# Designed miniproteins, single chains, continued (4), part 2

Each design is a single chain, and the fold is of that chain. pLDDT is the mean over its residues in the fold that is shown.

## One batch from the design tools (miniprotein)

Design m12036
Fold by ESMFold2-Fast:
Structure m12036 (fold): chain A 94 residues (1-94)
Amino acid sequence: MKVIIAKVKVTGGKKASDSSLSSVVNGHNVTVEVKYEETEDGLEVIVTVKSDSSNKAFKELGEQGLDMGVLSALEAAEDKEKAEIESETEEREL
């Protein structure tokens, strides 16, 4: 199983609701999970994309997941003009 994990940290963010979406992309089962964790420094948004295949569509969903994580983190920030955003992406095979 292939996994892409995108993490976005926002200083001064507030917790939002966790979400999960399962879909079929190009005949492969793909799950996208968005998790919000409050830390002492702010909010961390974790977007996890899981698939049974590492094809182009899976990688494109990983990029979309990162974009969604950044957008969600910005919406959760109490002061958007002063929000500092740190993002990282990791691809793993299970």
Scores: mean pLDDT 62

Design m12037
Fold by ESMFold2-Fast:
Structure m12037 (fold): chain A 70 residues (1-70)
Amino acid sequence: ASLEEAAAAVALEVRRLTGVELSEEQARRIAEAVLAGASPREVAELVKKLTGVELSDREAQFIRDVVAGL
């Protein structure tokens, strides 16, 4: 999948799970980390750094699975 497709998927899933709307830059940074093989914990930590919102490991894993399925 392209970075643009991954970023769109990340933004959609973060909004569904948390109600938070990511900026294009935030979604792209998270998508880059996921595509680079970041763990669920690392993805959750990055989302918290960028938005202040906490994802569970399960929610972060779900985002990784969605991106992997693109």
Scores: mean pLDDT 86

Design m12038
Fold by ESMFold2-Fast:
Structure m12038 (fold): chain A 74 residues (1-74)
Amino acid sequence: MDSREESEALVEAAERLLEEARRYAEEGNEKKAIRLLVAAAILATAAINFSEDEEIRKRAEELREEVLKELKEL
């Protein structure tokens, strides 16, 4: 398995979940938004742990911080 491709896929999946979570938060569906944000945080954390690429790790770290900020604002 290409670990870089896997880490990129995890980041992309986490980004999609964050976007979907924001949509549900805007619609007032806080419970679903929280579930999606938790899933996004898990995927971003996995990308940080499995990636040895500095660029992918930084992107995953920034994404995780963004997700945690969204969770605190709900």
Scores: mean pLDDT 83

Design m12039
Fold by ESMFold2-Fast:
Structure m12039 (fold): chain A 85 residues (1-85)
Amino acid sequence: SRREEEERRRRIREAEEEKRRAEEELREAEKESETLSPREAASRISAAAIRLVGAEFDGELRERARKRVEEERERFERERRELEE
């Protein structure tokens, strides 16, 4: 029915909007990370990535968010190890 089609289209639009917002937050976190300490950058990117992963978005977005969090954790660990030398 037209009601069922409209409901499906509405859900699709809502999902796309949420995905767009999550992508924008992650992009903003990446930009801000350039001026933050490694710890603060990891925290901010992790928070944005958690939202993206938790919302059951497209697999590519989730994978990108997960990789970004891993990269920031690796950066922090590298800096920590260098300080321990």
Scores: mean pLDDT 67

Design m12040
Fold by ESMFold2-Fast:
Structure m12040 (fold): chain A 99 residues (1-99)
Amino acid sequence: MEKLSEKSFEARVLLALGRMQISIARLMLKRGADKEEIGEMLERALRLLEEAGRLAREAGDEETVEEVKEGLREIARLAEEAGAEEVAERARRALEELE
């Protein structure tokens, strides 16, 4: 098991990477890129944020948990816009699990 400070640091790194993927997906949507590619980008962002949320909860890092929840809400919204319904549903479930 990792130290709590190490889990918090890893969660923040994964959150930063996930946010970067979300920003790329948002730009791709605005530029009219292929919706399948946008869905794949959001799927990768979702996996990063799911792991970040788990680590942040284990570390008791409430601030990072809230930022992960914001990212998951954005993934769900962008996935709906891209027609990636499964990604949107998974993002909503991840939000419920973080409570």
Scores: mean pLDDT 86

Design m12041
Fold by ESMFold2-Fast:
Structure m12041 (fold): chain A 81 residues (1-81)
Amino acid sequence: MSPLEQRFLALVVRAAEAGASPEILQLLGEIGRLASTLPEEKQEEVLERVEELVDAYIAGELSEEEFREGLLEIKREVEEL
């Protein structure tokens, strides 16, 4: 796996350990697959944004609904590229 793929997998694991639903974990996986089709600079930007959302969710700064909405927004933006 690439270093970016390893970092993304680590984020999925951290979200799962924090109690994220299977639907959220599936959404993270979809974003990872979509991001893999982008140039490396865009992949890194997407990864950093996902990491910020995961960190905020784990810290209790985001509800599950807010976390899901943030991930859906990132997915929408990636699909438009």
Scores: mean pLDDT 81

Design m12042
Fold by ESMFold2-Fast:
Structure m12042 (fold): chain A 57 residues (1-57)
Amino acid sequence: GPLPGSEADRARLAAARAELKASEDKSFEEIAALIGEVLAAIGDMVEQYLRLRVEIR
């Protein structure tokens, strides 16, 4: 796991994502997708995701 105690942060991010998406599906859809990608990477290692992104760029 990433950081013991980050469960609340992950949960709040998911909740905020759903709320934003519900209020403005059109614009917030893109932002929500980006947040989703970060949450997926946290399962393995956020550091790896960040390095891959920087190296590809």
Scores: mean pLDDT 60

Design m12043
Fold by ESMFold2-Fast:
Structure m12043 (fold): chain A 81 residues (1-81)
Amino acid sequence: MPTLEDVRALVEEAKAELARMVEEGVSLEDFTARANELLARIAALIRANPEVSEAEANELLRDFLTAATRARRELEAREAA
């Protein structure tokens, strides 16, 4: 049964993957597709775990979306340079 810790681990792993994609200089299209896949996986794991409160779910999703937004801006800045 997934735990809150499993969801936190997935979010941290997803954030690390986004950081690697920025370092590798992937296209905005590939980045957007992968970020959407990771968001869907995080949302699905949260929904599968009734132990995760609405407040905890909102915090975890906000953490991931903040990281994804920053990563996307870095890729856009690199493409503009």
Scores: mean pLDDT 83

Design m12044
Fold by ESMFold2-Fast:
Structure m12044 (fold): chain A 71 residues (1-71)
Amino acid sequence: MLSREELEHETIISLLRMSRSSSKSSGHTEAEKVLAETLARVEELRRRGASPDELRKVALEGLERAKKAEE
């Protein structure tokens, strides 16, 4: 069983991976690139022991940037 923190980290990373795959399949190349960069940054923060709140903040900023790039 994952700890609460590990579960939150996995959830954030999973959501970013799903969003990236969706953008790629929809042909939103700029959004896909933004999400790929965001995912890499979130994974780096997780390796450094960043809190789930910090991962969530970075992930949300990346998702907002990707959404804007899709428009």
Scores: mean pLDDT 79

Design m12045
Fold by ESMFold2-Fast:
Structure m12045 (fold): chain A 75 residues (1-75)
Amino acid sequence: MKEKGEEALQKAKEAKKKMDEAMKKLKDGGDPIKQIGEVLRALGDMIDGALEAIKNGEKSGDKELVEEAKKLLAS
């Protein structure tokens, strides 16, 4: 089911954006415990979404989806 894999990849990309935003706030001298917590949560969501995209991409034979999800995990 390509649609499920694409949705999972999109959620992973959104989680990466939230992680980058939380890291930026951390650099601005915000609450370190709160911002580190947000980074860790977003990182977990990104990993989960990317792994789900890989599983669905492999099931559907969507090599592009699998490669894009792997690239996201490598970044």
Scores: mean pLDDT 77

Design m12046
Fold by ESMFold2-Fast:
Structure m12046 (fold): chain A 82 residues (1-82)
Amino acid sequence: MKIPEVPAEALLGSLTDQAINEDLPKAYAKDPEFTNEEILHYFKVLVESELVPKKRLLEWFEKIKPYLSEETQEEIREILEK
């Protein structure tokens, strides 16, 4: 499966409570590996775009952490600590 080319502005929807509490658990249940790859890609795009404050990205990371592998969590930490 290919990660779709999504502009950073469209990814702002992924930070909503609906996306975190409803859409993310469903996606993770269907394909946990692909969901982790998509989330990692979203963090890279959002950090590079500078549209979202680092504090908000850290808050999103903490909320979605149960759906992330230890490897993906470490990669996201490295992206956020740059």
Scores: mean pLDDT 74

Design m12047
Fold by ESMFold2-Fast:
Structure m12047 (fold): chain A 62 residues (1-62)
Amino acid sequence: MTEENLLRVLQAIGDLLSRGETPTARDVARRAGLSQGTVSRIFKRELGRSINTVLKTVLNSR
């Protein structure tokens, strides 16, 4: 479901960051087992933001 998919996306971002990988929308989608379009759609719907915008914010925080 949407909340479960959002949790998967957040876990994928955390996992990629812990491994020193750049958490791109494509890599997050691959790790979470979702399409890149699905990942972007989830973030737009739930957070009112593009996954790319979220990822840029996270990367700027490093």
Scores: mean pLDDT 68

Design m12048
Fold by ESMFold2-Fast:
Structure m12048 (fold): chain A 68 residues (1-68)
Amino acid sequence: DLEKELEDARKTLEEVRAMSPEEVQARIEKATGLKLTPEQAEAIKFTVEGLLEAAISFLEDLIERRKK
């Protein structure tokens, strides 16, 4: 269900945008057991936001084309 994937991606993007780099660091460290620097956490946050924005744009275009 592409529409559900789009909704989930939008919700995830909002959640990531609302998080501080410190919260991103804490969540990744808890999930993976890896220790991150603040700079690494900020870079990951930026990359994840960019990937989610690209994925949302791609999914929106794909859904639009399939509905037509």
Scores: mean pLDDT 80

Design m12049
Fold by ESMFold2-Fast:
Structure m12049 (fold): chain A 80 residues (1-80)
Amino acid sequence: SALDEIVDLLMKMFDKDNDSDEISYEDILAAFVEFAGQKSEAVEIAAKQLLEVFDKNKDGKISREELRAVVSEQHEWTTG
């Protein structure tokens, strides 16, 4: 489905090593550092905020299921 394709795309964007079906804080931070060109406190805060939005079970990682749930919530509001 389109939802699964979006989840796959997001997983690939953040899990660069593709060594797990989970996005860690370190994966988010690495992506933000690459985008900003430098590691800073602002980048670390932004990475933490993104993790908190997507990490529904508060385990410090974004699983495929959590990512799917967040994307699904946004999609449901659009198709309602």
Scores: mean pLDDT 70

Design m12050
Fold by ESMFold2-Fast:
Structure m12050 (fold): chain A 89 residues (1-89)
Amino acid sequence: MIEDQTVTITTPTSNASAVARFNPSEGAGTGSTIVKTGQVDSITLTNGASPTSEAVTSTLTGSDLKDVRVLMSLANHTPFTKVSLSVAP
C-alpha cells in the first residue's frame, strides 16, 4: 500500500509541494489553513497526536504580506511523520 503521499501548498506567488508519510490503511482526510504571509519560506508538519505523542502542527512564514492558502491531506488516525518545504526567492 502507499505510505508516502504528496501535500500541495499554494501561495499567492508560487506553488509548492511536499511529501508526507502515513499509513493509508487508517484513512485520510483533507484540511486547509489560511495564513497571512507572503512567499512560503518553510512549512513543517510534525508527527501526529496521541496521548503520549506530539501533536501535528503546520506553520508558514514569509516576508511579503499576503494571504496564503495551505491545502493538505491529513490522516484521521495516521499522523504525518515529518514534512518540510521551502520555496526559493
Scores: mean pLDDT 36

Design m12051
Fold by ESMFold2-Fast:
Structure m12051 (fold): chain A 76 residues (1-76)
Amino acid sequence: SMKKSLAVSRVVGAALRVIAAVNESEDPEKAEEALRRTLELLKDFDAKAPSMDADEVMKLAEKVVEEIDKLVEEVR
């Protein structure tokens, strides 16, 4: 569905922002922790999303993106 595709796109976009922030980071411990936490958020999203309806997936994606964006701020 269009909503599920949009949700996945937003989550992937957030993950790419973490990778960019990590590549620019001067703190390797914070960078490694941000990558580890991002991977756990992505695994949780991938595990839950297939059984959810489109509105539930969008809501889950919003929470995942918010958490990932906090990690971007912590690394930069």
Scores: mean pLDDT 85

Design m12052
Fold by ESMFold2-Fast:
Structure m12052 (fold): chain A 69 residues (1-69)
Amino acid sequence: SPRYQAFLQALDEGARQLKEEQARLNQEMAEKLAQGQDPSQVEKDYLRRMVQAIGEVGDEMHKLFLEKA
């Protein structure tokens, strides 16, 4: 259905954005750990940023779906 296709397009776009953000956060985390920063603090900051990114991308996916549906 057209509505289902709009939903899949929104999911695909959101998945691409999250993948790019995760790659950047993974690189930053690896660099900080290699520099000898506190692993516990680095891991907490990473998780917090990932949760925030997921929420923001979810909101954008919902807007895109509503516009295309």
Scores: mean pLDDT 84

Design m12053
Fold by ESMFold2-Fast:
Structure m12053 (fold): chain A 60 residues (1-60)
Amino acid sequence: SMATRQIQRMMDRNTDLTDAQKQAIFDRYSAYLSRSPDTPANQTAAVLRAMGDMEDERMK
């Protein structure tokens, strides 16, 4: 999906997070999508949630 491609590109560009942190955030993103209806709104929400997780990990 476009959402998954967007997250993958963001992970590839991010140099502040470890591979383990990236994997954990991606796993949470994938789990959210697997439990949510496949709608553009939920895909956007999943992306924003993952972006927030990346920012939170960066600030630790």
Scores: mean pLDDT 78

Design m12054
Fold by ESMFold2-Fast:
Structure m12054 (fold): chain A 70 residues (1-70)
Amino acid sequence: SKEEKVKKVLDEYQKKRNEIYDKFLAEVQANADDPAKVREIEASYQKEIDKLNAELDKKLKELGYKVPEL
């Protein structure tokens, strides 16, 4: 069903988001004494999240979801 396909897309998004976040936290903790490296890690994290969000939007639109309320 359409609902099953949406659920799969959202489940894959959550899994990837969690993996990106876990890596981000580990890298921040490893570099806690280096603010410059932390800023680079934060910038990389933001780019990865932006890319993931763009991919989610495209996949949901392909399934016929054009607005968030549906």
Scores: mean pLDDT 82

Design m12055
Fold by ESMFold2-Fast:
Structure m12055 (fold): chain A 74 residues (1-74)
Amino acid sequence: SREEKIEEIKRALLNASRMLASLLPHAKELSEEQAEELARVAVEAGKSVEEAVNIFIEGRTRGLSLEEIKERLK
């Protein structure tokens, strides 16, 4: 279902954000609400879990804001 896919992507994004927060001094860990919002945008855009995670990691590595990352998920 759509909600199951949102939960899967949300969980993957939270896991990626925890890892990146330990590696990148200025990359803060996502809140549950932030991760859910990004996951919903990714699902609406038809992104897979891997595509959403890769876009998020690239955005964080490039120093993009969460709003800029959200636009790239569309």
Scores: mean pLDDT 88

Design m12056
Fold by ESMFold2-Fast:
Structure m12056 (fold): chain A 78 residues (1-78)
Amino acid sequence: SAAAQAAADQARVAQMQAEADAAVDYARKNKKDIQTLLDIMKGAYDQLKKLAPDDPAYAGQAAVLEKAAKELEKLLEE
């Protein structure tokens, strides 16, 4: 029924809001670690912009960016 669907949609929205609130609280408590990861990512992005894709250092900077992004995602999800 439309009423049952609306109730299910409301429950899902409430769950998403609770997860968002928890992520914000986690980010606030772990600001130092998040800031460190963001600084690492920014450094790697800045280097990638200056390097040609065929430069041997490009793969290294891309790996640093990928690892930092994965750690940031893990912190925000956990």
Scores: mean pLDDT 71

Design m12057
Fold by ESMFold2-Fast:
Parts: structure tokens; sequence; C-alpha cells
Structure m12057 (fold): chain A 95 residues (1-95)
């Protein structure tokens, strides 16, 4: 679990830095990753790996975060984790 979360956080950092996204939003995404269960972290990792590999633009990243929020709500993820991810999205969109 911990190793999976660390890899997911590293990819999130790379994605945010490469796309000049707010680090405050990255901090919120990191908090969401820390609160997510193993299955959710694996899905987050897969999505982030794809975004980095495909050199996704800001709009594609926003859409993927929205999809992650919807998936977390669907599977009954912790409310605090969902709230952190929603806050990350709000910060990015306020740019």
Amino acid sequence: MEELKERTKELAWELFVLNNLPLEALQELVKAIELADEELVEKMLERLERLVREKADRETIIEMIREMIEEMKRVGAPKEAIEHLEKALEIIEEQ
C-alpha cells in the first residue's frame, strides 16, 4: 500500500509540475491519495500514468480528476478523500 501511494504521489507531482498546475491543488490531491483504499489508489495510479505518458493538457487533466471524483462517489470512498479531490479541482479551475 505505502509504496503504491508513494508512486501515485510522484506521478501526480510530475503531472502538475509539467503542466504548471497550482501546487496547492497538488497538496489536496496528495491528501486524497493518502485517504484512499488500495483499489482506488491503483485506479488513480493507472489514470495518472496514462496522463503522463500521453502528455495530457490541462483540460484533459481536469476531465480525468472529474472522472476520479465520480468513481470515488460511486464506490463509496471516504467523504474526506472526495472533498480533498473536489478542492483540488476547484483550485485548478480558479486559475
Scores: mean pLDDT 83

Design m12058
Fold by ESMFold2-Fast:
Formats: C-alpha cells, structure tokens, sequence
Structure m12058 (fold): chain A 97 residues (1-97)
C-alpha cells in the first residue's frame, strides 16, 4: 500500500503535478521536515518516512521542472538521486502557480 503511494507520487511528478505528489508522499508515510531555497526560484522540500527514516526531496527548478529523488549522504554531502522528473515549460508553470 505505502509503496503504491510512492509510485503514484513519482507519476504525479512526471505529470508536473507537485501538489498531488506531496499528497501521495504523505499517504506513503512521508512527513515534510524541511523547506529550503537553493537559488531564486529553486525550492527543495525534504520528506522523511517515519517508519524507516528514508528521505526524499521534491525540487522545483526555475525552468518550471519538478524533480523527486532519494536523498543520500555521500562524503558528508547530501546528494539527490533523481527517480522522477518533469520538463514543464517555466512560463506555463509560473502562470498556473
């Protein structure tokens, strides 16, 4: 069941539906723990699974693209392993937001 919601979150990201992706991540047992601005127009939302401590991040880029990936720590640095990605036009996405 929870695995099914994680896959639905990935599908929502590919469809450029970040609000639906967030809804499915919460249904999969993930909790929003942090929001960061990496650069102007580039936001990262960090989610943690309360059962296993697994972290995922949803990143929105200035070009209107949305990425979902697993957060890993490599050599003390956070690395995003992208598992789902959209390529929405930024103008259309920014107008819709």
Amino acid sequence: MKEEYLEKAKEAVRANQPDKAIEYLKKAGFKLIEKRELAPGMEMYVFENEENGEKYALVRTPDGSVMLGKLKVVDGEEVLEVTAFSAENEEAWRAAR
Scores: mean pLDDT 74

Design m12059
Fold by ESMFold2-Fast:
Structure m12059 (fold): chain A 77 residues (1-77)
Amino acid sequence: SMLFKAEGDGGGVGEVDGSSRESALEAGRRIAESGGKRVTMTSEKGGVGTARVESVDEEGAANAVSLAGAGAHARSG
């Protein structure tokens, strides 16, 4: 499983395990609490993915984390 750093443009941050929906939801909560509208995910291998928060709630932020994480994973080789 790949580890990611999640960063919201509102300042919320979290660590995400690519196999854990719980970790994505927790990172999403922190991003939503900080008012984030965009998520940047950086993999342990340096791949980067970004996604917009399509809804201004915890689930919308968690979905953005998951989408950005998929992009970061794909760019990690």
Scores: mean pLDDT 77

Design m12060
Fold by ESMFold2-Fast:
Structure m12060 (fold): chain A 92 residues (1-92)
Amino acid sequence: SAFDELVLSKIEEIRRLLEQAREALRQGDYETALRLAEQALQLVEDLKAEVERAGRENIPLSLPWSPQEILELLNKLEEEAERLLAEARAAL
């Protein structure tokens, strides 16, 4: 479904941003790490809201994960983004 494609696409984008933020942090590019982590956090928060809304509206997900498992994954990605934000801010 279009919603399944959106969820997968956004998870991939979030993971890519977090990997780039982590690499920027490793290189001492704290401003880039901060920006990328902020972008990842915003996408995670937006996607969590959409997944929770889909659950309330009984929109089925055809992914290999349940809606609960997707939310648990998004919570972990959110925690990672928040950690990278804190590390980048502390280094600036």
Scores: mean pLDDT 85

Design m12061
Fold by ESMFold2-Fast:
Structure m12061 (fold): chain A 85 residues (1-85)
Amino acid sequence: SRRDRIIAELELEIADVDDLIAEAKENNLSQDIIDRLEATRKELEELLEQVKAGKLSVDEAVHRAILLESELTLARMQMHIELKS
């Protein structure tokens, strides 16, 4: 179903954030970046649980996922800049 697909996509995004947190810690990046990534991970977990519980429409879940994806894109850019400094 479309809901099962969104659940799978959110689970993959959480795994990607876990990899980013590990990379940030390994490279001794700023605590601000780590805190931002951990906050985004928590929001993704909360979204995943709401989707699994049927508390959100598919359209609402997609909208929230897009906003969190945008936040992760900005965090990745900040990490990239800091890694090259």
Scores: mean pLDDT 86

Design m12062
Fold by ESMFold2-Fast:
Structure m12062 (fold): chain A 80 residues (1-80)
Amino acid sequence: SDDEIKEIKENAIEIVELLKERALKWAEANNVEQEKIDELEAIFEEAIKKIEASKTKEEILEVMDESKKKIDELVEEIEK
């Protein structure tokens, strides 16, 4: 139902915002360069935008999975 999808979106956005807050705190604590912090923030903001535009549970899950891959790749590059 539309109400169910709305609730799933709200929960997904809340999770993404929490992960963003944690990632930014991690980056600050580890003196990550501002350019990489900006890239991390952009990935999270794009994920939120795509979740808001999603119409199904599968689309939301796909957005979250792809965003996780991008974050993991960027974090690995930062730790290199």
Scores: mean pLDDT 86

Design m12063
Fold by ESMFold2-Fast:
Structure m12063 (fold): chain A 100 residues (1-100)
Amino acid sequence: SAADEVAAIFDELIAYLESKGLHAAAEAARRARDALLAAIENGESPERIRQILEEHERVIVRALFEDARRNPAISDEELDETLALIGRAVRRVEAIIAAL
């Protein structure tokens, strides 16, 4: 199902963020996962689900910068790689929403 595919994408992202000690970003991604799954299961419009995704992407990115500020051991390269991975996860979810 679309919900299962979205869950799998977010679970992969959450596991990556946790493995890097990016706990605020991981928690934001968990909230995004829960909100999107609820919206899909409740039959919300694709437009509304996209709006929810866009709002949560902003929260995840903000949380990532908070994690980076608290941990100076995180390199600029690792931060850029993490931002790119978040962007790819969001685009994969957008493609699923577009197919609803």
Scores: mean pLDDT 90

Design m12064
Fold by ESMFold2-Fast:
Structure m12064 (fold): chain A 111 residues (1-111)
Amino acid sequence: DLEEELERKRQLEREKRRKELEKRGEEFRKHIMEVAGLSREEIEDIFNGTASEENKIRYASAVVEYIAQTLLGLSPEVARRVARVVEEGLRRGDEAGAAEEVRRLIQEALK
C-alpha cells in the first residue's frame, strides 16, 4: 500500500529529526553548563523540578546570554549585560522592569 509506505517514511523522518534534536540539545546543554557554571546533575535537577532557585536563575541567565550572542548577534559584553539584567530582575521579582531594560539594551545594540 503506497499510503502506508509514505506514512512509514514520514514516521522514520520524524524519528530521525527527534534524534537530531536530542543531540543538539546535548550540545546546547554542555555549552550552558560552561556559561552557568552548573554540573550535569544540577542541570538535570532543573528539568526534574528539584533544583534550587539560585541554580534556576543561573541557568536562565546563561540561556539568555547564549541567545543574545548566537541568535541576536550581540557582542559578548552586551550579551553579558543583558544576562545580568535578567538575573537581577529574577532575584528582585521585577520581571517587567528587567524586560524593559533588556529591550532598551537590545534596541541600542542593534542600531
Scores: mean pLDDT 80

Design m12065
Fold by ESMFold2-Fast:
Parts: sequence; C-alpha cells; structure tokens
Structure m12065 (fold): chain A 71 residues (1-71)
Amino acid sequence: SASERAIENATRALRTSTDPAHRLAVMGAGALSLAEAGDVESAIEVARLALELSTDPRVRAAARRLIERLA
C-alpha cells in the first residue's frame, strides 16, 4: 500500500542519513503526507520509527511532539 511504501521509504532514509536536519525533514514530510491522506495511524508510525532509529535529541523531541499532536 501507499502507507507501507511511505513507512519503508522513511525507514530507509532515517537509517542511511545521520544528519538531524535531513531526518527531521523525512519524518515531517512522511508524517504530513500520511496525515493529509487520512492515515493518522501510519503518520504516528513514521514518528515512532524516527524516535526508535535516531539518537539525536532534536529528532527525538520532534518525534515525541508529533506523536502527542496526532494521538
């Protein structure tokens, strides 16, 4: 599905890039696209993946805020 592809693409980008700015952009764009499509559950999953895969405090803080906003 489109949601599965978006989660997979976000996971790959988060794994391959250690740049916090790029990780923030990937998480934000992916989650926004999914939420706009009405798939809030998958949008939360993208944010959860960013939180799981990133050790950067800025990315982790942004992911937590996004999860709180969407939940």
Scores: mean pLDDT 78

Design m12066
Fold by ESMFold2-Fast:
Structure m12066 (fold): chain A 77 residues (1-77)
Amino acid sequence: STAARQAKARELAAIEPSPTIRALLETYAATGTADAIDDPDGIRRVQLAVALTLLNNPNFSLEKLKSKPHWVTPEEQ
């Protein structure tokens, strides 16, 4: 559910070392905006939401998202 993904985003924000990624995870936790891949744990959807929100941000870290890309497995496509 969206609420479960928001809770996961808040958890990830607490341990995120990048302040930019952390702020976006906090924003997603507050707003619940992300509609990407059906991901039972919600982690990859949160990472996608972060990537989409960070588009054109000078502190953008796409490589961090690519370390766990949600488009890699058949279950995500």
Scores: mean pLDDT 53

Design m12067
Fold by ESMFold2-Fast:
Structure m12067 (fold): chain A 96 residues (1-96)
Amino acid sequence: AAAALEEARRRGEEVGREFARLVEELRTEEGLERIAKEEGVSPEEFRERLEAELEAESTAWARLAARMRELVEAGRVEEAVRLAAEALVAAERARL
């Protein structure tokens, strides 16, 4: 049990670092220009779309976290766990 959680945490940290590197490249002028060119749009237009999407995503995650806290405080731990599992499944589907 505990060993599986530690393994999952280490894998999550590795994936998190890779993702952070990708996000950092997207925030650089050079990375943004490269991707915008591939998509056939201006770097400014691509940046605006990316920022709006990241902001919406961040807001969605913050709302999910707040909902989970509410459920835990109300003693509905099982529902909080179910929400977390659904979010993980959605993230897994986006990865493939």
Scores: mean pLDDT 61

Design m12068
Fold by ESMFold2-Fast:
Formats: C-alpha cells, structure tokens, sequence
Structure m12068 (fold): chain A 111 residues (1-111)
C-alpha cells in the first residue's frame, strides 16, 4: 500500500467515517459514490472530476469480476477516461477502492 501523509490520513479517516455511518438502505450506490467523489474533490481542489470519479467508481463496482485486482481495474478506468489526476487524488481514490473492495482502513496507510 502507498504510505499516506498526515493530511491524507485525515482525509481517508473522514471518508471511512462517512462510509461506516452511511445507511445503505436509504442511499443508492450512485449517490454513495457521488458523495465520496465530492469529499475527495473538495479536499484536493479537483472539483471538475466529481462526476467522472463517481462514474468510474460505479463502473468499477459493476464490472469487477475477480479476474483482476480492483486497483488494476481502477488504473485501466483512469486511462480510459484520460484523467490526469494529481498524486494526492490518485492516492485517495486508490485508498477508497481498497476500503470498498478489500476492507482496508485508513490506518493501513499509516507510515
């Protein structure tokens, strides 16, 4: 796993707390992924990517079949959508994928 800075760990903890406290019975998957994308965009300043990040997470969720790792599929989707994400945004998005698909926690990115 890539090591996160103290600032990035704080953001990951915020995303983790949001996921853990979200009532899935009252929230749709597109709404959940959009809210996660909004948190990332607000913290990184890349608000132009909110809709694209939400679509990528949703596409990854529906296309994941276990033939590739979720992170490999994420890298393919970033290339497909031709996104030039900052290193900070890439780390946060990869961590969210690890949390959603592999049960990783923010502390797993601690140095």
Amino acid sequence: LPKASEEELKILKKIQDFIENTDISKTTLPELFRKIAEIIAKETGEEEYVDTLAKMLLELFFTYDGSKSPLEMLDELIKKYNLKLSEKTRLLVRAVVDMLFLGKKAEDYLK
Scores: mean pLDDT 75

Design m12069
Fold by ESMFold2-Fast:
Structure m12069 (fold): chain A 103 residues (1-103)
Amino acid sequence: SERIKELLEKEKEQRKLIESGDKKMRLEVFAEASLGLARMSRQVGLLGDKATQIESYRAALESVRVAREIAEEARKVDEEAGRRAEEAVREAERLAEEVREAI
């Protein structure tokens, strides 16, 4: 559907922001961007057919992996930023589990 396509495109945009930003941008926006990706993946997973749900779950897991790497980098620079990132990663993991349970 149109809505699912929009969510997938926004997920790709958020992923590019996380990957292409400089270190400062990654540290400042990583928590919001990573959580945004997980929320979009969850929406796609719940609204799509079973094949789309499986693909969305895989995308959510990959987003969590990237977010964990960014959180580790953030923690080395600023412990408070690292803690906020880890909280966003935990929420992203919870959202990924909701997609898995819907499959």
Scores: mean pLDDT 63

Design m12070
Fold by ESMFold2-Fast:
Structure m12070 (fold): chain A 97 residues (1-97)
Amino acid sequence: DRAAELEAARARAAALAKEKGIYATGPASLEGLRTLEEMIEKAAKEGKFQYRLDPEASEEEREGVERAKELSEKEGVKIAVVVESREEVEEGRRIYE
């Protein structure tokens, strides 16, 4: 059940972020959430800002990642960000519908 997998993945990513003390934001898709889990683990292990950005991401999405990187560097906040493609967002929507 893809809907159940998506909810489980979302819960795992949120729990992992809380456990590791990482601010995590980004995807609604199953694949994006799996990528986010990886980015949270890397951010925790390396103590560095981690992100994945779609090459076709909007200007607003790119600015969001840039601001998160600046915040991580200035405040020492560990952040993991995944910005998923339009196709991934549409797939996530289909799972819920």
Scores: mean pLDDT 66

